Designed miniproteins, single chains, continued (5). Designs and how they scored, part 9

Each design is a single chain, and the fold is of that chain. pLDDT is the mean over its residues in the fold that is shown.

## One batch from the design tools (miniprotein)

Design m16283
Fold by ESMFold2-Fast:
Structure m16283 (fold): chain A 71 residues (1-71)
Amino acid sequence: MDELARRAVDAIVELVRRTKGEEAAEEVRRRYEEAVKEGDERQGLIAAVNTALELGVSEEEISLAIQRAVA
């Protein structure tokens, strides 16, 4: 489970890097790492998704990136 969550987060970070740039991708990674430190990989994934949405990435783009990463 943790491996799939990490692949999903990596896909979100890469999506954000391509659409919003390196600094935005680093923000997603930082928020993920803080959430994992305070909880677990599931909380990290939730934080990554929420941060990407706040940065203007659509829910559909995030969903597709995750599906491709865990296929």
Scores: mean pLDDT 83

Design m16284
Fold by ESMFold2-Fast:
Structure m16284 (fold): chain A 97 residues (1-97)
Amino acid sequence: MEELIKEFKEALEEFGEALLEYVRDPDDPELQARLEEAKERLIESIEKLVEAGILTEKVGEWLKGQLDAAVAAARAGDVEAAEHHFSLIVMYFYFSK
């Protein structure tokens, strides 16, 4: 349990950093690859938390939806929408809002 939460937090921090770097330099193919890899790691972590019973299936699907929306917004150049969707994920885990 504790290890899964730690892996999740590390994946979330990496995704946030990758997203921020990507929106600053969206034409950089290395940053595009980093963002996609960080998204995959975070999705895998969410799925593990659902399988372990730490998250419900409904919450897991909602979080994956926010991830998809954040990446889609970033790729479209909508920085405000990308940051908004990422903030919803962070607020869920750190503030329970």
Scores: mean pLDDT 83

Design m16285
Fold by ESMFold2-Fast:
Structure m16285 (fold): chain A 65 residues (1-65)
Amino acid sequence: SISLETGRKISAIGIAIEKGFKSVKYEDDTFYFYIEKTDEKEDQEKAEEALKEMEELGIKAKIIY
């Protein structure tokens, strides 16, 4: 069986890949998603969707611009 923590990490990486994030960092039980400061609302909407999906899975995540 995969540990609960390992399962959450795999799920978070999968979400990040699906949404096309440029970089992801895992530190202190939290995933940090890095978005370049662009005028594209679509990138912000994808980031908000990813956060919502992670919150539903009990994964702690933050977006850094």
Scores: mean pLDDT 67

Design m16286
Fold by ESMFold2-Fast:
Structure m16286 (fold): chain A 71 residues (1-71)
Amino acid sequence: PPMPEEEIERKKRILAYAQLLVAKRVLEEKPDAEDVESIKKLLAEIEKQGLEVTEEDKREAEELVAKALAE
């Protein structure tokens, strides 16, 4: 069966957040990289602005990141 519209939007938010978490973790290996601060700011803006990610969504995003990095 097709995913409902609400579920599709939720998956988009989770994937976007997970992608930023991966980028943040990779760039944290270079603490002097300006991109690290930019990504941290983007994560904060996601929580405050239009992409409203719940704590449950964050946990799912973190799980996706862990699986991607644990290959």
Scores: mean pLDDT 66

Design m16287
Fold by ESMFold2-Fast:
Structure m16287 (fold): chain A 78 residues (1-78)
Amino acid sequence: LRERVAELAGEVALAAGLSEAEAEAIREAFLASDAPLEELIKAVIDGAEMVVRAAEAGLLPEEQGRRAAEIREEALRL
């Protein structure tokens, strides 16, 4: 489960417009984290929600907002 949460964190970073290297660093940080799993899941949900809002505000492409919404829905089912 932690590996899937880390993957979703990296996908949120990419949807936010971060580089592949930055997304990889975030994924590795989530894998190495000793934080409770529920806190990591919440961080993914909150991050995805921020990307959705940024896209709605015109700060990011609509496609990235749509991708973030998909990630948010998946994280909510974990």
Scores: mean pLDDT 85

Design m16288
Fold by ESMFold2-Fast:
Order: C-alpha cells, then structure tokens, then sequence
Structure m16288 (fold): chain A 62 residues (1-62)
C-alpha cells in the first residue's frame, strides 16, 4: 500500500496525473490504508489541484 502511494507521488512529479489516480485507486482497493486518507488526494487530482495532492501524499508518507 505505501509503495503504491510512493509510486503515485513519483508519477505526479513526472506530470502523469492519470497514472497517479490509477495507483491511488489501487491503494484504496487494497484496504491497507483507510479510504478517508486517500480520497482527499484523489479529489484534488480530479480537480486539477496537483499541488494539494502532492502535499496530501507527502503527509500520508511521513
């Protein structure tokens, strides 16, 4: 699960928003991380707020 979040963060830094969304959806489906922690990052990405999504993912990985 954390590895999927790290991969999503890496994809975002490369400008791959769709890839990041797919990886976050996989992390949510794994059930190892509560969906309430992942959903705000997914919502930020769907709204085009990459900066907010990066902040939220870094907080989840800290």
Amino acid sequence: ARELLRQALSRLKQGDVEGAIALLQQAEASGEIPSEKIKPALEALKNGDVERALELLELLLS
Scores: mean pLDDT 80

Design m16289
Fold by ESMFold2-Fast:
Structure m16289 (fold): chain A 75 residues (1-75)
Amino acid sequence: MDLKPNTVYLTSDEEKAKEAEKQGVPVIDVSKVDPSELAKLIASHPVIVLLVRNPGLIPLVEAAARSVGKSVAYL
């Protein structure tokens, strides 16, 4: 899987998080992050990608992104 630098990946999959960390790419476990901190992290990064498509996480990530005027890309 080709992970791009300067991109933050959002996931609830621990295995995918470890893979991204090995490549030196920032990864955020959405299940472990407070919603207010998630919004701050989204605001601070130019490109946001949801690495693992999870229906339960999509509304949470979309709401956080909209609160800071950003959109999320999906893999």
Scores: mean pLDDT 66

Design m16290
Fold by ESMFold2-Fast:
Structure m16290 (fold): chain A 77 residues (1-77)
Amino acid sequence: SMDEALQLAGIGQGYYLQALDYYGQGNLDKAIEHLEQAIEYYRRAAELAREVDPQLAEDLEEIAEWLEKKKKQLQEQ
């Protein structure tokens, strides 16, 4: 459902913001952990959104892909 998709996306955003905080503190392990959680929640949100709002689903998948690239950049430090 749309409400569930938006709730999951909100949780994903929360994990992303926490990842930024850990990154700012130099805690790369915790930053990566929280990025992984953010990616999972955005992907779950995209799957739920697909049936009701395909454009939102694409946008959420794009966010997850962008976060995956950021995670890989941190892992290479």
Scores: mean pLDDT 89

Design m16291
Fold by ESMFold2-Fast:
Structure m16291 (fold): chain A 78 residues (1-78)
Amino acid sequence: MLEEALAKTKDPLEKAKILKELGEEYESKGEYEKAIEYYDKAYKILKETLGVDHPEVKETFKNLVETSVKFLEKVVLK
């Protein structure tokens, strides 16, 4: 499982990749709160490692924002 790989990984970039995959998995399940947590962790690692202007950082931030909007739609609009 991705969670086991995350626990064993010491490389920040590989850890961020696994965190993004977990975010995508939970988003696909409609578990937006968990997806946001994983995207946020991935974003922070990528930002520190690659810098805020890197395409990978911008993509992860976009995923975080889009998932946050879906969460708000789920909890605020019903």
Scores: mean pLDDT 80

Design m16292
Fold by ESMFold2-Fast:
Structure m16292 (fold): chain A 99 residues (1-99)
Amino acid sequence: DPVEEARKRLKERGIEVDDETLDALAQRIKDHLNNKYSDEEARVLALLVIEVTGTADFAEIEKKGLYPLVEAAILVGKSDVRELSFEELKTALERLAER
């Protein structure tokens, strides 16, 4: 389960993510990307955004304008993150989280 594995990695790094924060961030990502992804895919992307930012503070992530999505688009050579497939976006965010 990719959602469970991502949550486990974050807990090992001392980052706690409650369900309310995860659901809110997943919905924000779905809205930003024109509801392109499934609920499970959006939750995976939300956990990767938290991993890249190093914080589960929704207000801080919102204030930074979901910058990991912009960096992911640049990393794969796309001008618009909305053109990325789930696999392209997931792979780019995983690479950013490893930096």
Scores: mean pLDDT 81

Design m16293
Fold by ESMFold2-Fast:
Structure m16293 (fold): chain A 70 residues (1-70)
Amino acid sequence: SELEKLLEEFIKLAKEIQDILEEKNASSEQKLELKEMFDKGLEAYYNKDLEELKKILEEMKEFLKKLKES
């Protein structure tokens, strides 16, 4: 299903971001930002809210982009 594909992409993105944060010894603020996005994404998944989950995925992709540009 589309929901399952989005969840898979979401988990993959979260892991990639977490790995980069650990490698860069990122601030507690950046780590908290990932946690907040992760919690929102999981809530969207449990609510079967495809639109919200897609929005959170886009926010995660932007966060990853900013981390790579740092």
Scores: mean pLDDT 84

Design m16294
Fold by ESMFold2-Fast:
Structure m16294 (fold): chain A 77 residues (1-77)
Amino acid sequence: MGDLFIEALEAALNKDEEKLKEYIKKIGEILNVPEEKLYEMIKKLEEEYGIEEALKAARAQQAMRDAGVPAPDAPAP
């Protein structure tokens, strides 16, 4: 889950369209979300924060989950 999203962000950073499509497809199947919507979310993250910052945030969240800290129920603005 978080690992697949991190891999997708890394593929986007490297401009590896083939890997990006593969990971987006897997995430879409798991979450039952259209691939198009996932691409829009990645573009929004790139526009607001940049791919590198989004990747760092995703890795930090995954590290917190690995440490047993639950994700917040509500996204902070």
Scores: mean pLDDT 71

Design m16295
Fold by ESMFold2-Fast:
Structure m16295 (fold): chain A 92 residues (1-92)
Amino acid sequence: SEAEKAAREAAGRAMVRTAQEALDYLDNGDYEKAIEVAKKMPERAVRAAEEALDKHNVTPEDKRDILERVQEAARRAADQLMKVIEEEYKKK
C-alpha cells in the first residue's frame, strides 16, 4: 500500500541518518557514543514510520503490524551496525 511504502521509506531514511551519526562518533574515537546512537535506531525508525502513517488513513491493526515489522527490521540493522562498530574499534 501507499501508506506502508511511505512508512518504510521514512523508517529507512531515519535508519540511514542514525547509522551516519553513529559512524561519525566512531570516526571521532567516541566508541561509547557510537554504540549509544546505534541502539536508538529502532526507536527512531518506528517514530518516523508512525509519523508517515499518521498522514494516511490506516486501520489500527495495519498500523500496529507495519510498525512491528519496521521495529524488527531496525533492530536487526542496529545489531549489524553495532557489530561493525565493535569490529572497527578492536582494530585500533
Scores: mean pLDDT 87

Design m16296
Fold by ESMFold2-Fast:
Structure m16296 (fold): chain A 71 residues (1-71)
Amino acid sequence: SMERKKEIMEKIEKADEELKKIAEEIDKNPDNIPKEVKEKIEKYKKIIGKAAEIAAKGDVEKAIELVAKEV
């Protein structure tokens, strides 16, 4: 299951990178993006970022639990 944990960690890391990129794009082009969408992306960015930190420390199960609870 080490391979499975690595796969999940990679997916969480990729999600963290994608959300950061989306947040940056929103910041550069804010005019046509609803406030609710911006707030939702910022919330998810924080949650996924926390999950990525936890997964990097080796607690993949805790990272998944955090995402499932908060997203």
Scores: mean pLDDT 76

Design m16297
Fold by ESMFold2-Fast:
Structure m16297 (fold): chain A 66 residues (1-66)
Amino acid sequence: SLEEQLERGRKAREKILELIKKNDRYSPSKEGVKKQLEEMLKIAEETGDEETIASYKKALENLDKQ
């Protein structure tokens, strides 16, 4: 449903934001953050949420630019 799709997108954004915040002074390695984002992308792909998939892919691309 649309509500499930919106909820998935919200949780995806919250997880990405949480990972970015953890990527402060004591941040885990860039590789660790990338691995977590890849796991979230896999979940999004299993649900078929194209908007959330695009969001995770963009987050991974932004991480790779660093």
Scores: mean pLDDT 70

Design m16298
Fold by ESMFold2-Fast:
Structure m16298 (fold): chain A 60 residues (1-60)
Amino acid sequence: AKQKAYDLLDQYAAKHGRQDHADQLRRILDEQGIEALLQAAEDAGLPPDFIQEIRDILAS
C-alpha cells in the first residue's frame, strides 16, 4: 500500500511539475501515514483523480 502511494506521488510530481508539493506530501506519508496523506491532498485541493487513487490504495 505505502509503495503504491510513493509511486503515485512520483507520477503527480512528473505530470504537474509540482515537485516541492510532492516532497511535502511524501513527508506527511512517511511521518503520519496514508490517511494523513489523503487529508493533506484534500486540504490542498489536489485533482479529484489523484484523491480517488489515494482512496483506492486505502481500500486495498
Scores: mean pLDDT 78

Design m16299
Fold by ESMFold2-Fast:
Structure m16299 (fold): chain A 91 residues (1-91)
Amino acid sequence: MYRLELTFRSPDRTERRVISADTIGELLAAAMAAMDEAHARGDDLEITIHTDSELTAASTAGMLVMYAWSLGLKVESVETSGGTSRVRFRA
């Protein structure tokens, strides 16, 4: 089972969500939906991706970075360690 930890930040509020997924496809869909929501709201977004390997975590983060580019979101940082990637986006 894979897991997303999402942190939405606005000047007035911080919101945290945790989403579980059985497949990388479901994980990506959930992460991209969160990015769409953050973009629509003008929120900064931090996504922490928990997977079973460094390659999967890095590849998934890379796909989210490409998606951020298509939305016009700024990528502030990408960090991968073990099965976990953390990606920070600015609106």
Scores: mean pLDDT 87

Design m16300
Fold by ESMFold2-Fast:
Structure m16300 (fold): chain A 88 residues (1-88)
Amino acid sequence: DEIAEALRTVKRYEAGEASEEEFERAVAILAEFEPRLQQIAEEGNLVEQFRLALLIGEALEAPQSSLDRLIEAAKKAGLSDEEIEEIL
């Protein structure tokens, strides 16, 4: 789907394999999705938001420190350690 293709494009850009134009288009798609994720979190769907954030981090090969911060944010938002472990 469009989000998965955008994530792949961002990863390719980080590897030097995608154009600036492709990267900007991918970022625009992801930016449009970000407000929806915030709305979902506000309505209590934290599990879905956390899963997608993990997917983005993994697709972009984010360092472990970024993953740790994401887990910290999820806990602060109300996810239990058990719920986080089930998603990881």
Scores: mean pLDDT 71

Design m16301
Fold by ESMFold2-Fast:
Formats: structure tokens, sequence, C-alpha cells
Structure m16301 (fold): chain A 90 residues (1-90)
């Protein structure tokens, strides 16, 4: 039973890491073309992802799964900070 929570948390974490690389690469490649609205839309996506993971954390009973979800939140916080700094450099 707890095994399913750990497997789900691992999938969320792995998928997030892949998406974070893709978003960062997209921003680096398109920095000059991105508008303030584009950055706002990306930030809204990050906020939705953070809320999703926070909800999963509240429902999760496995400590191992909680640790993975907390790591995912930390990665999202790091990406949010990166995007805000990139918007500021515009």
Amino acid sequence: MMEKEIEEAKRIYEELLKELEEVKKYIEENKEKLTKKDFEDILKGIKRAKEFIKKKLKETKSEEAKELLEKALKKLDELEKYIKEEEKKK
C-alpha cells in the first residue's frame, strides 16, 4: 500500500526534473523573445505545480514519499527564483 505512494512520488519527481530541464533550456534559448506575459504564464504554471505537490503531501502517509515530494517542491522553488531573476534582467 505505501509502495504505491513511493512509486507515485518517484514518478512525480523524475517527471519534474525532466520538465525543469526543458523549461530552463526553453528560457535560455528564447530569452530575447520572451515577453513579461510569457514569464508570468510560466510562473503561473510553477505555482499550479507547487499547489499540486502540496496537496499530494497532505494526502501522503509514507515518509519516503513525503521526502521525494519535498525535494520536488524545493526544485520548483529554485526554478521560480531562476525565472524571476531572468525576468528582472530584461
Scores: mean pLDDT 81

Design m16302
Fold by ESMFold2-Fast:
Structure m16302 (fold): chain A 74 residues (1-74)
Amino acid sequence: LSAAQQQRNALLSELVALAVELNARRHTLSPEQAEQLQALVEQGFQDLARAASVAEARAILDATRARIAEILAG
């Protein structure tokens, strides 16, 4: 794999790990928070797949993490 493909795969793996972590703590979330977080993660995967560069993919992941943190904070 090229260095760029390896980095894109690493970012995808980070998003997968984040989704797994959110699912593990789902019992501590309201139904509304759980639905919003699931939608954000799904959108994140779609946006990541459409990213033209590794830099764009990184920005998408960072934005997704920030929005998740906002929802979790209440």
Scores: mean pLDDT 84

Design m16303
Fold by ESMFold2-Fast:
Structure m16303 (fold): chain A 84 residues (1-84)
Amino acid sequence: VDPRAFEGEVLLALALIYSAIADLAVKRDPSKETIEQAIKDYEKAIKLLEEAARLFAPVDPQGAAEANRLRDEVKKKLEELKKK
């Protein structure tokens, strides 16, 4: 196992956790305060996915593509949330 691929997998998993926390928080409480916190959690997930893609790129091009796809999905969620 390449250490960079492993680190990329860990960062991808953390990003998905932050995205899930934001999704769940907004579903439970759509208050302005909760939305502001969810925006921060999505922004953190995006940064983690960008770093995961960077780590994957030289050793796992498919992993990099998946991290970039997930990043775009989280960015779309963030933009939808900003419309509220």
Scores: mean pLDDT 85

Design m16304
Fold by ESMFold2-Fast:
Structure m16304 (fold): chain A 93 residues (1-93)
Amino acid sequence: SLEELLSKLSEEKKEELKKLAEEIANDPKKADENLEIAIENLNSEEEGVRAAALELLRNLLKLRPEAKKLVESKLDELPEEMKKLVEELLEKV
């Protein structure tokens, strides 16, 4: 589940990613570039990298809900397991 994957992150790392999202969200170009990087990192074989990417994506979408369409357009580029988790995330935004 989404919550199980995100539980792999420490509270300190979650706070770090939240602050990063807040800093980059104020620049639309930088926000979109970081959304694309997060989506690419969801293809990582390392669970920690996927968890961090998903948490960053979650925080960016909360700050920029309009980016939801960009994320939806890239769902087919994701592994089936990660696609399901991102779809769950998009329903909560």
Scores: mean pLDDT 81

Design m16305
Fold by ESMFold2-Fast:
Structure m16305 (fold): chain A 75 residues (1-75)
Amino acid sequence: SIRELVKARFRLLAINSELFVAKKSNIPIPLSEIDKYLAEAKEIKAFAESQGDQKLVQEADKLIAQLQELKAQEQ
């Protein structure tokens, strides 16, 4: 439904906002939080794909790529 797509978009915005604030404040993000965000972003992508929302799929892919880069830097 449109309502669930809107909720998924807000969840992506929330994660992106947390990452933005952490980067600007030079606050390290623990691996456990990165893994949690990756799992959530992948669930949102799967839902977006099931709904045919290509824009939301692209937004989720962008976040997944950013989180994977952060994880690589911490290992």
Scores: mean pLDDT 85

Design m16306
Fold by ESMFold2-Fast:
Structure m16306 (fold): chain A 65 residues (1-65)
Amino acid sequence: SAAEIERRAREAAARSSLPEEEIRRLLLEVEVHAGLAEIARGLGMEELAREQLREAERALAELEA
């Protein structure tokens, strides 16, 4: 879910060795895409919601690397 991805992103950011600015950028990317996924789901746009969740997961993977 979007909320779970955002929670994981905050946890990954707290332990990340990436530069602060890069962490902030990746957190913003997760938050924007997760938020768009929730909006798209509310509008019945299931394919767009899945696409946005995938983009959030990509940013999360960079934070977890």
Scores: mean pLDDT 87

Design m16307
Fold by ESMFold2-Fast:
Structure m16307 (fold): chain A 75 residues (1-75)
Amino acid sequence: DKADKLDKELRRTAVEASLRSAQKLQNRADNLETQGRNLLKLGDKSGAEKLLAQSDKLKQQADQILAEAKNIEKS
């Protein structure tokens, strides 16, 4: 069925887009974590705390997107 194939391709495209978005968030989180650790070495505790908190938030958002994408893939 042409409609079933189109629906499957649309779901696949949505899953792949979500996985790419999660990977971008994870990469940003890793960069912020590295910057935060560097600020700690320089003695900027306040700046480090802000970047590390942003990193943790982005990691949580990435995990949520990945969980949702896996549910769509299984359906």
Scores: mean pLDDT 83

Design m16308
Fold by ESMFold2-Fast:
Structure m16308 (fold): chain A 90 residues (1-90)
Amino acid sequence: SELLAEAEAAVAAAQADPEAFRAGLEKAVEAIEKVASLAKDKEKGKKLVEEARRKAEEAFEAARAGDVEATARALLELQRIAEEAVEAAK
């Protein structure tokens, strides 16, 4: 599974360099914020950013704990939020 392989890589990255891993998640949230800022519905855009921040934190904590399944779920949710932000910006 591509998602499971990505989650395993995320766990390894978080254990090797947690600061760099957190910075990567923060950049992903920043990208979502930029896209969500283009949303016609400003409240929806704000909620997507809040959800992205929560899911990034969940991914960081799960990866730091070595929980591959929880990391995969959080990363999948973060991807879903990014896709929803793109749709909201149309």
Scores: mean pLDDT 87

Design m16309
Fold by ESMFold2-Fast:
Structure m16309 (fold): chain A 88 residues (1-88)
Amino acid sequence: SEATIADIEKGLENAEKWIEELRKKYPDDPEVQELVKQMEEHLERAKKLLEEYKKTGDKEKGREAILELASVTALRMKIIVDERIKKD
């Protein structure tokens, strides 16, 4: 649906902002940079799946795009938690 496409597009925008923020905040942390690289790979897959969903209307492609964005969110949360624990 158009609403689902809009939600995925918003998720992509949010993911791109998180990646840029993490790259700037932790430029010298190799562990964070590796997780950011994984976020970028999931984001790229989500973009391709969204384009397929737009072209075909295949709901499974929309679902897969959302799951790729969920992986970006999980990786971001891991970075936040790991950094918080290191400060304790």
Scores: mean pLDDT 88

Design m16310
Fold by ESMFold2-Fast:
Structure m16310 (fold): chain A 79 residues (1-79)
Amino acid sequence: GSGSVLAVEGSLVTLPLSVFGAKASKLKVGDWVVLEITKGGKTTRRLAQVKEIDEGKNTVTLEVEGAHDLKVGDSVKLV
């Protein structure tokens, strides 16, 4: 699935759980995921680790590896 970034706090990025689609029900804290990010006409892929799953808010918080330019409203999808 795809969605927009909801929050950014340093390396921690919050996404809607819907970004994971059918995989959302199988997602666990500690899982590694690949994010595809499209900004300014460029597509990049980044590794991220699931740090928190908030089922009440339908959100997932990921720790993105390395330097990132992710901001609230950016478009992301899972590879």
Scores: mean pLDDT 79

Design m16311
Fold by ESMFold2-Fast:
Structure m16311 (fold): chain A 73 residues (1-73)
Amino acid sequence: LAEEVKEKLLEMGVSEEEAEEMAEKFKAYVEEMAAVLGREVTELMVRVALGELDEAERAAALARFAEALAAAK
């Protein structure tokens, strides 16, 4: 997760130092979300945010997120 975010930031021209800091902060935020929504759903949402999923996979991921969000309420 942190490595994937760091690599994407490096591709966008962010410095290695800044990319590392941002990736660590993002990882901390994701761990906080995983505690509420569950790890599988949080990982799926990260993949959506990183643009790693095609349209059908993204739709399925969003449906699972909606189910988890409804269950968490």
Scores: mean pLDDT 70

Design m16312
Fold by ESMFold2-Fast:
Structure m16312 (fold): chain A 93 residues (1-93)
Amino acid sequence: SSAAAARLATAEATVAQLEELLAAQPSLLLKYQLILAYLELAEAYLAAGDRARARAALAKAKALYAEIKDQLPAWAQELIEARIAALEAALAA
């Protein structure tokens, strides 16, 4: 759908911008924002029917989350883990 295509384009642009910012100036906040952006990208790919790219984006979110998990407040861990679990369940079906 045109809505799914627009969502995907926005998610791809957001990830690219955050990856560039993080490469220039690493910070915990940028890593957290990039995890959320990868999760949104995975959800956008799944909505567009691109399961392979959804899995790749989810893998990037999980890898970055593993790096900073212990530095995040419990509420942020809970929200990220819930989104990961939902994506893993959807991709297993």
Scores: mean pLDDT 91

Design m16313
Fold by ESMFold2-Fast:
Structure m16313 (fold): chain A 97 residues (1-97)
Amino acid sequence: SAREEARRLAEEARELVEEAEKSEDEKEKKELILKAADKVLEAVRALEPVANAEEQLKLTSAMFLALAAKVSADLGDLETAIRSARNAVRLVEEALE
């Protein structure tokens, strides 16, 4: 189901964010953040067709934060990128409740 696919993608994104937080290599951190953001965007895409209005607001916010994480990572602001990615994952998880 769309919700099962989105839950799997959110779990994968959460693990990638946690791995990025533990990494001391800036290149590895950036790669993990970008992968986590892409997983969030895939989860949002999977959930949008079945989401109610409240869930859609959370998914739109998650999409914005995932895109912000990618921009921050490209600018080298890895701390902001990790926070944005973590918040994006949380919003997808909340939409799955």
Scores: mean pLDDT 89

Design m16314
Fold by ESMFold2-Fast:
Structure m16314 (fold): chain A 89 residues (1-89)
Amino acid sequence: MEKEERKRAVLEGIRIGSKAWAEAKKKYKDDLEKRYEEALKMVEEEVEKIKDEEKRKIVLEMAKAVIESFVNMERAIDRIEAGEPAARF
């Protein structure tokens, strides 16, 4: 894959992952596990539309990484609310 194509695939993954998380959050406000499952389902459905196999893999990996990052941030907030440190030490 060309450098510019790879760069575009990464950006698409970020956009798809972010959109999927935002939509899943609207459906599952208080259930983080269901939100995660819904977001992953939305990502998988969206990446199936990508015909290039190598591009599809990059988009999928990046979208999943974005969703995992959001889950980690939500868990960090939950820990702060519980009086625990949010950051690794």
Scores: mean pLDDT 82

Design m16315
Fold by ESMFold2-Fast:
Structure m16315 (fold): chain A 87 residues (1-87)
Amino acid sequence: SAMAQAQQLVAQTEAQLAQVEAQIDAETDPARARALAEQANAVYTQAVQQVVQITGSNATLQVTKQLFRLSAQMTGLWVKVRQLERG
């Protein structure tokens, strides 16, 4: 179903963002951390656009919650980059 496809896409994107988070956590160079976060942001933006195309106006509560979690995960990456840049 369209909803199952959207849920699978969000889950795959969460896994990709988690991989980038691990790379940022191991990084000591703020410029490299920023580049990793920018790469993650491109993946995140494409995933959101694809979910919107799949679900249209009929996004379920579950898909909406998954998108909020994905947004929070991406925000966390930017917070980590900012901490490296300030630190």
Scores: mean pLDDT 85

Design m16316
Fold by ESMFold2-Fast:
Structure m16316 (fold): chain A 62 residues (1-62)
Amino acid sequence: SAEEHFEEALRALDAGDYGRAIEHLVKAVKEAPEDKELIDRIIDYLRARGHEGLVRAVEAAA
């Protein structure tokens, strides 16, 4: 599910694996592109932690 992909992206970020994090963030957005609430939660989480490159990847996939 989109939420499971977001959770896997968070695990990848904790491990320092940015490539895997981007992959799962893009999958989360593509699986639920109409779920604006989930997309906003993802963007807010990434911005709060200074991951502006990941925010751009999420916005490009949405």
Scores: mean pLDDT 82

Design m16317
Fold by ESMFold2-Fast:
Structure m16317 (fold): chain A 80 residues (1-80)
Amino acid sequence: DKEVKELLKEIKELTKKIKETKDKKDAEKLLELIDKLFELGKLDEEEKIEVAEYAAIAEAVLENDKETVDKIIKIKEELK
């Protein structure tokens, strides 16, 4: 639980950072943290949705697809 909480905190912080900077190194680190979080297997449904969106944002940054990043952000606003 503590590890899940700490990973979620780092993931949220990096996601916020890459939305502004579009930094590929930070996006790669974000995906690594998300992979670790999924390996723990302790996410509820709400957390799974949130983390999946962070992963999609990171993937879009790595592909330099600004339009995909913008679409993902809009989907988040519509989900919750």
Scores: mean pLDDT 72

Design m16318
Fold by ESMFold2-Fast:
Structure m16318 (fold): chain A 61 residues (1-61)
Amino acid sequence: MTVTIEAKADSEAERERIIAMAEALGQKGLEEGGLDSITVVVRITMADGTVEEVTLEIRRA
């Protein structure tokens, strides 16, 4: 299963927070949803207009 998250970050710290939250939400979804794996694509638009795409493959721990 693939989930796409679009977000804006005004700073590097916000970017890191967004990625960490995406990982936590993916893990929570695996645990509560009974899924074995989920792919989360995080598209982050920075304050300067730069678009960064981070792909997270999360597996049940």
Scores: mean pLDDT 79

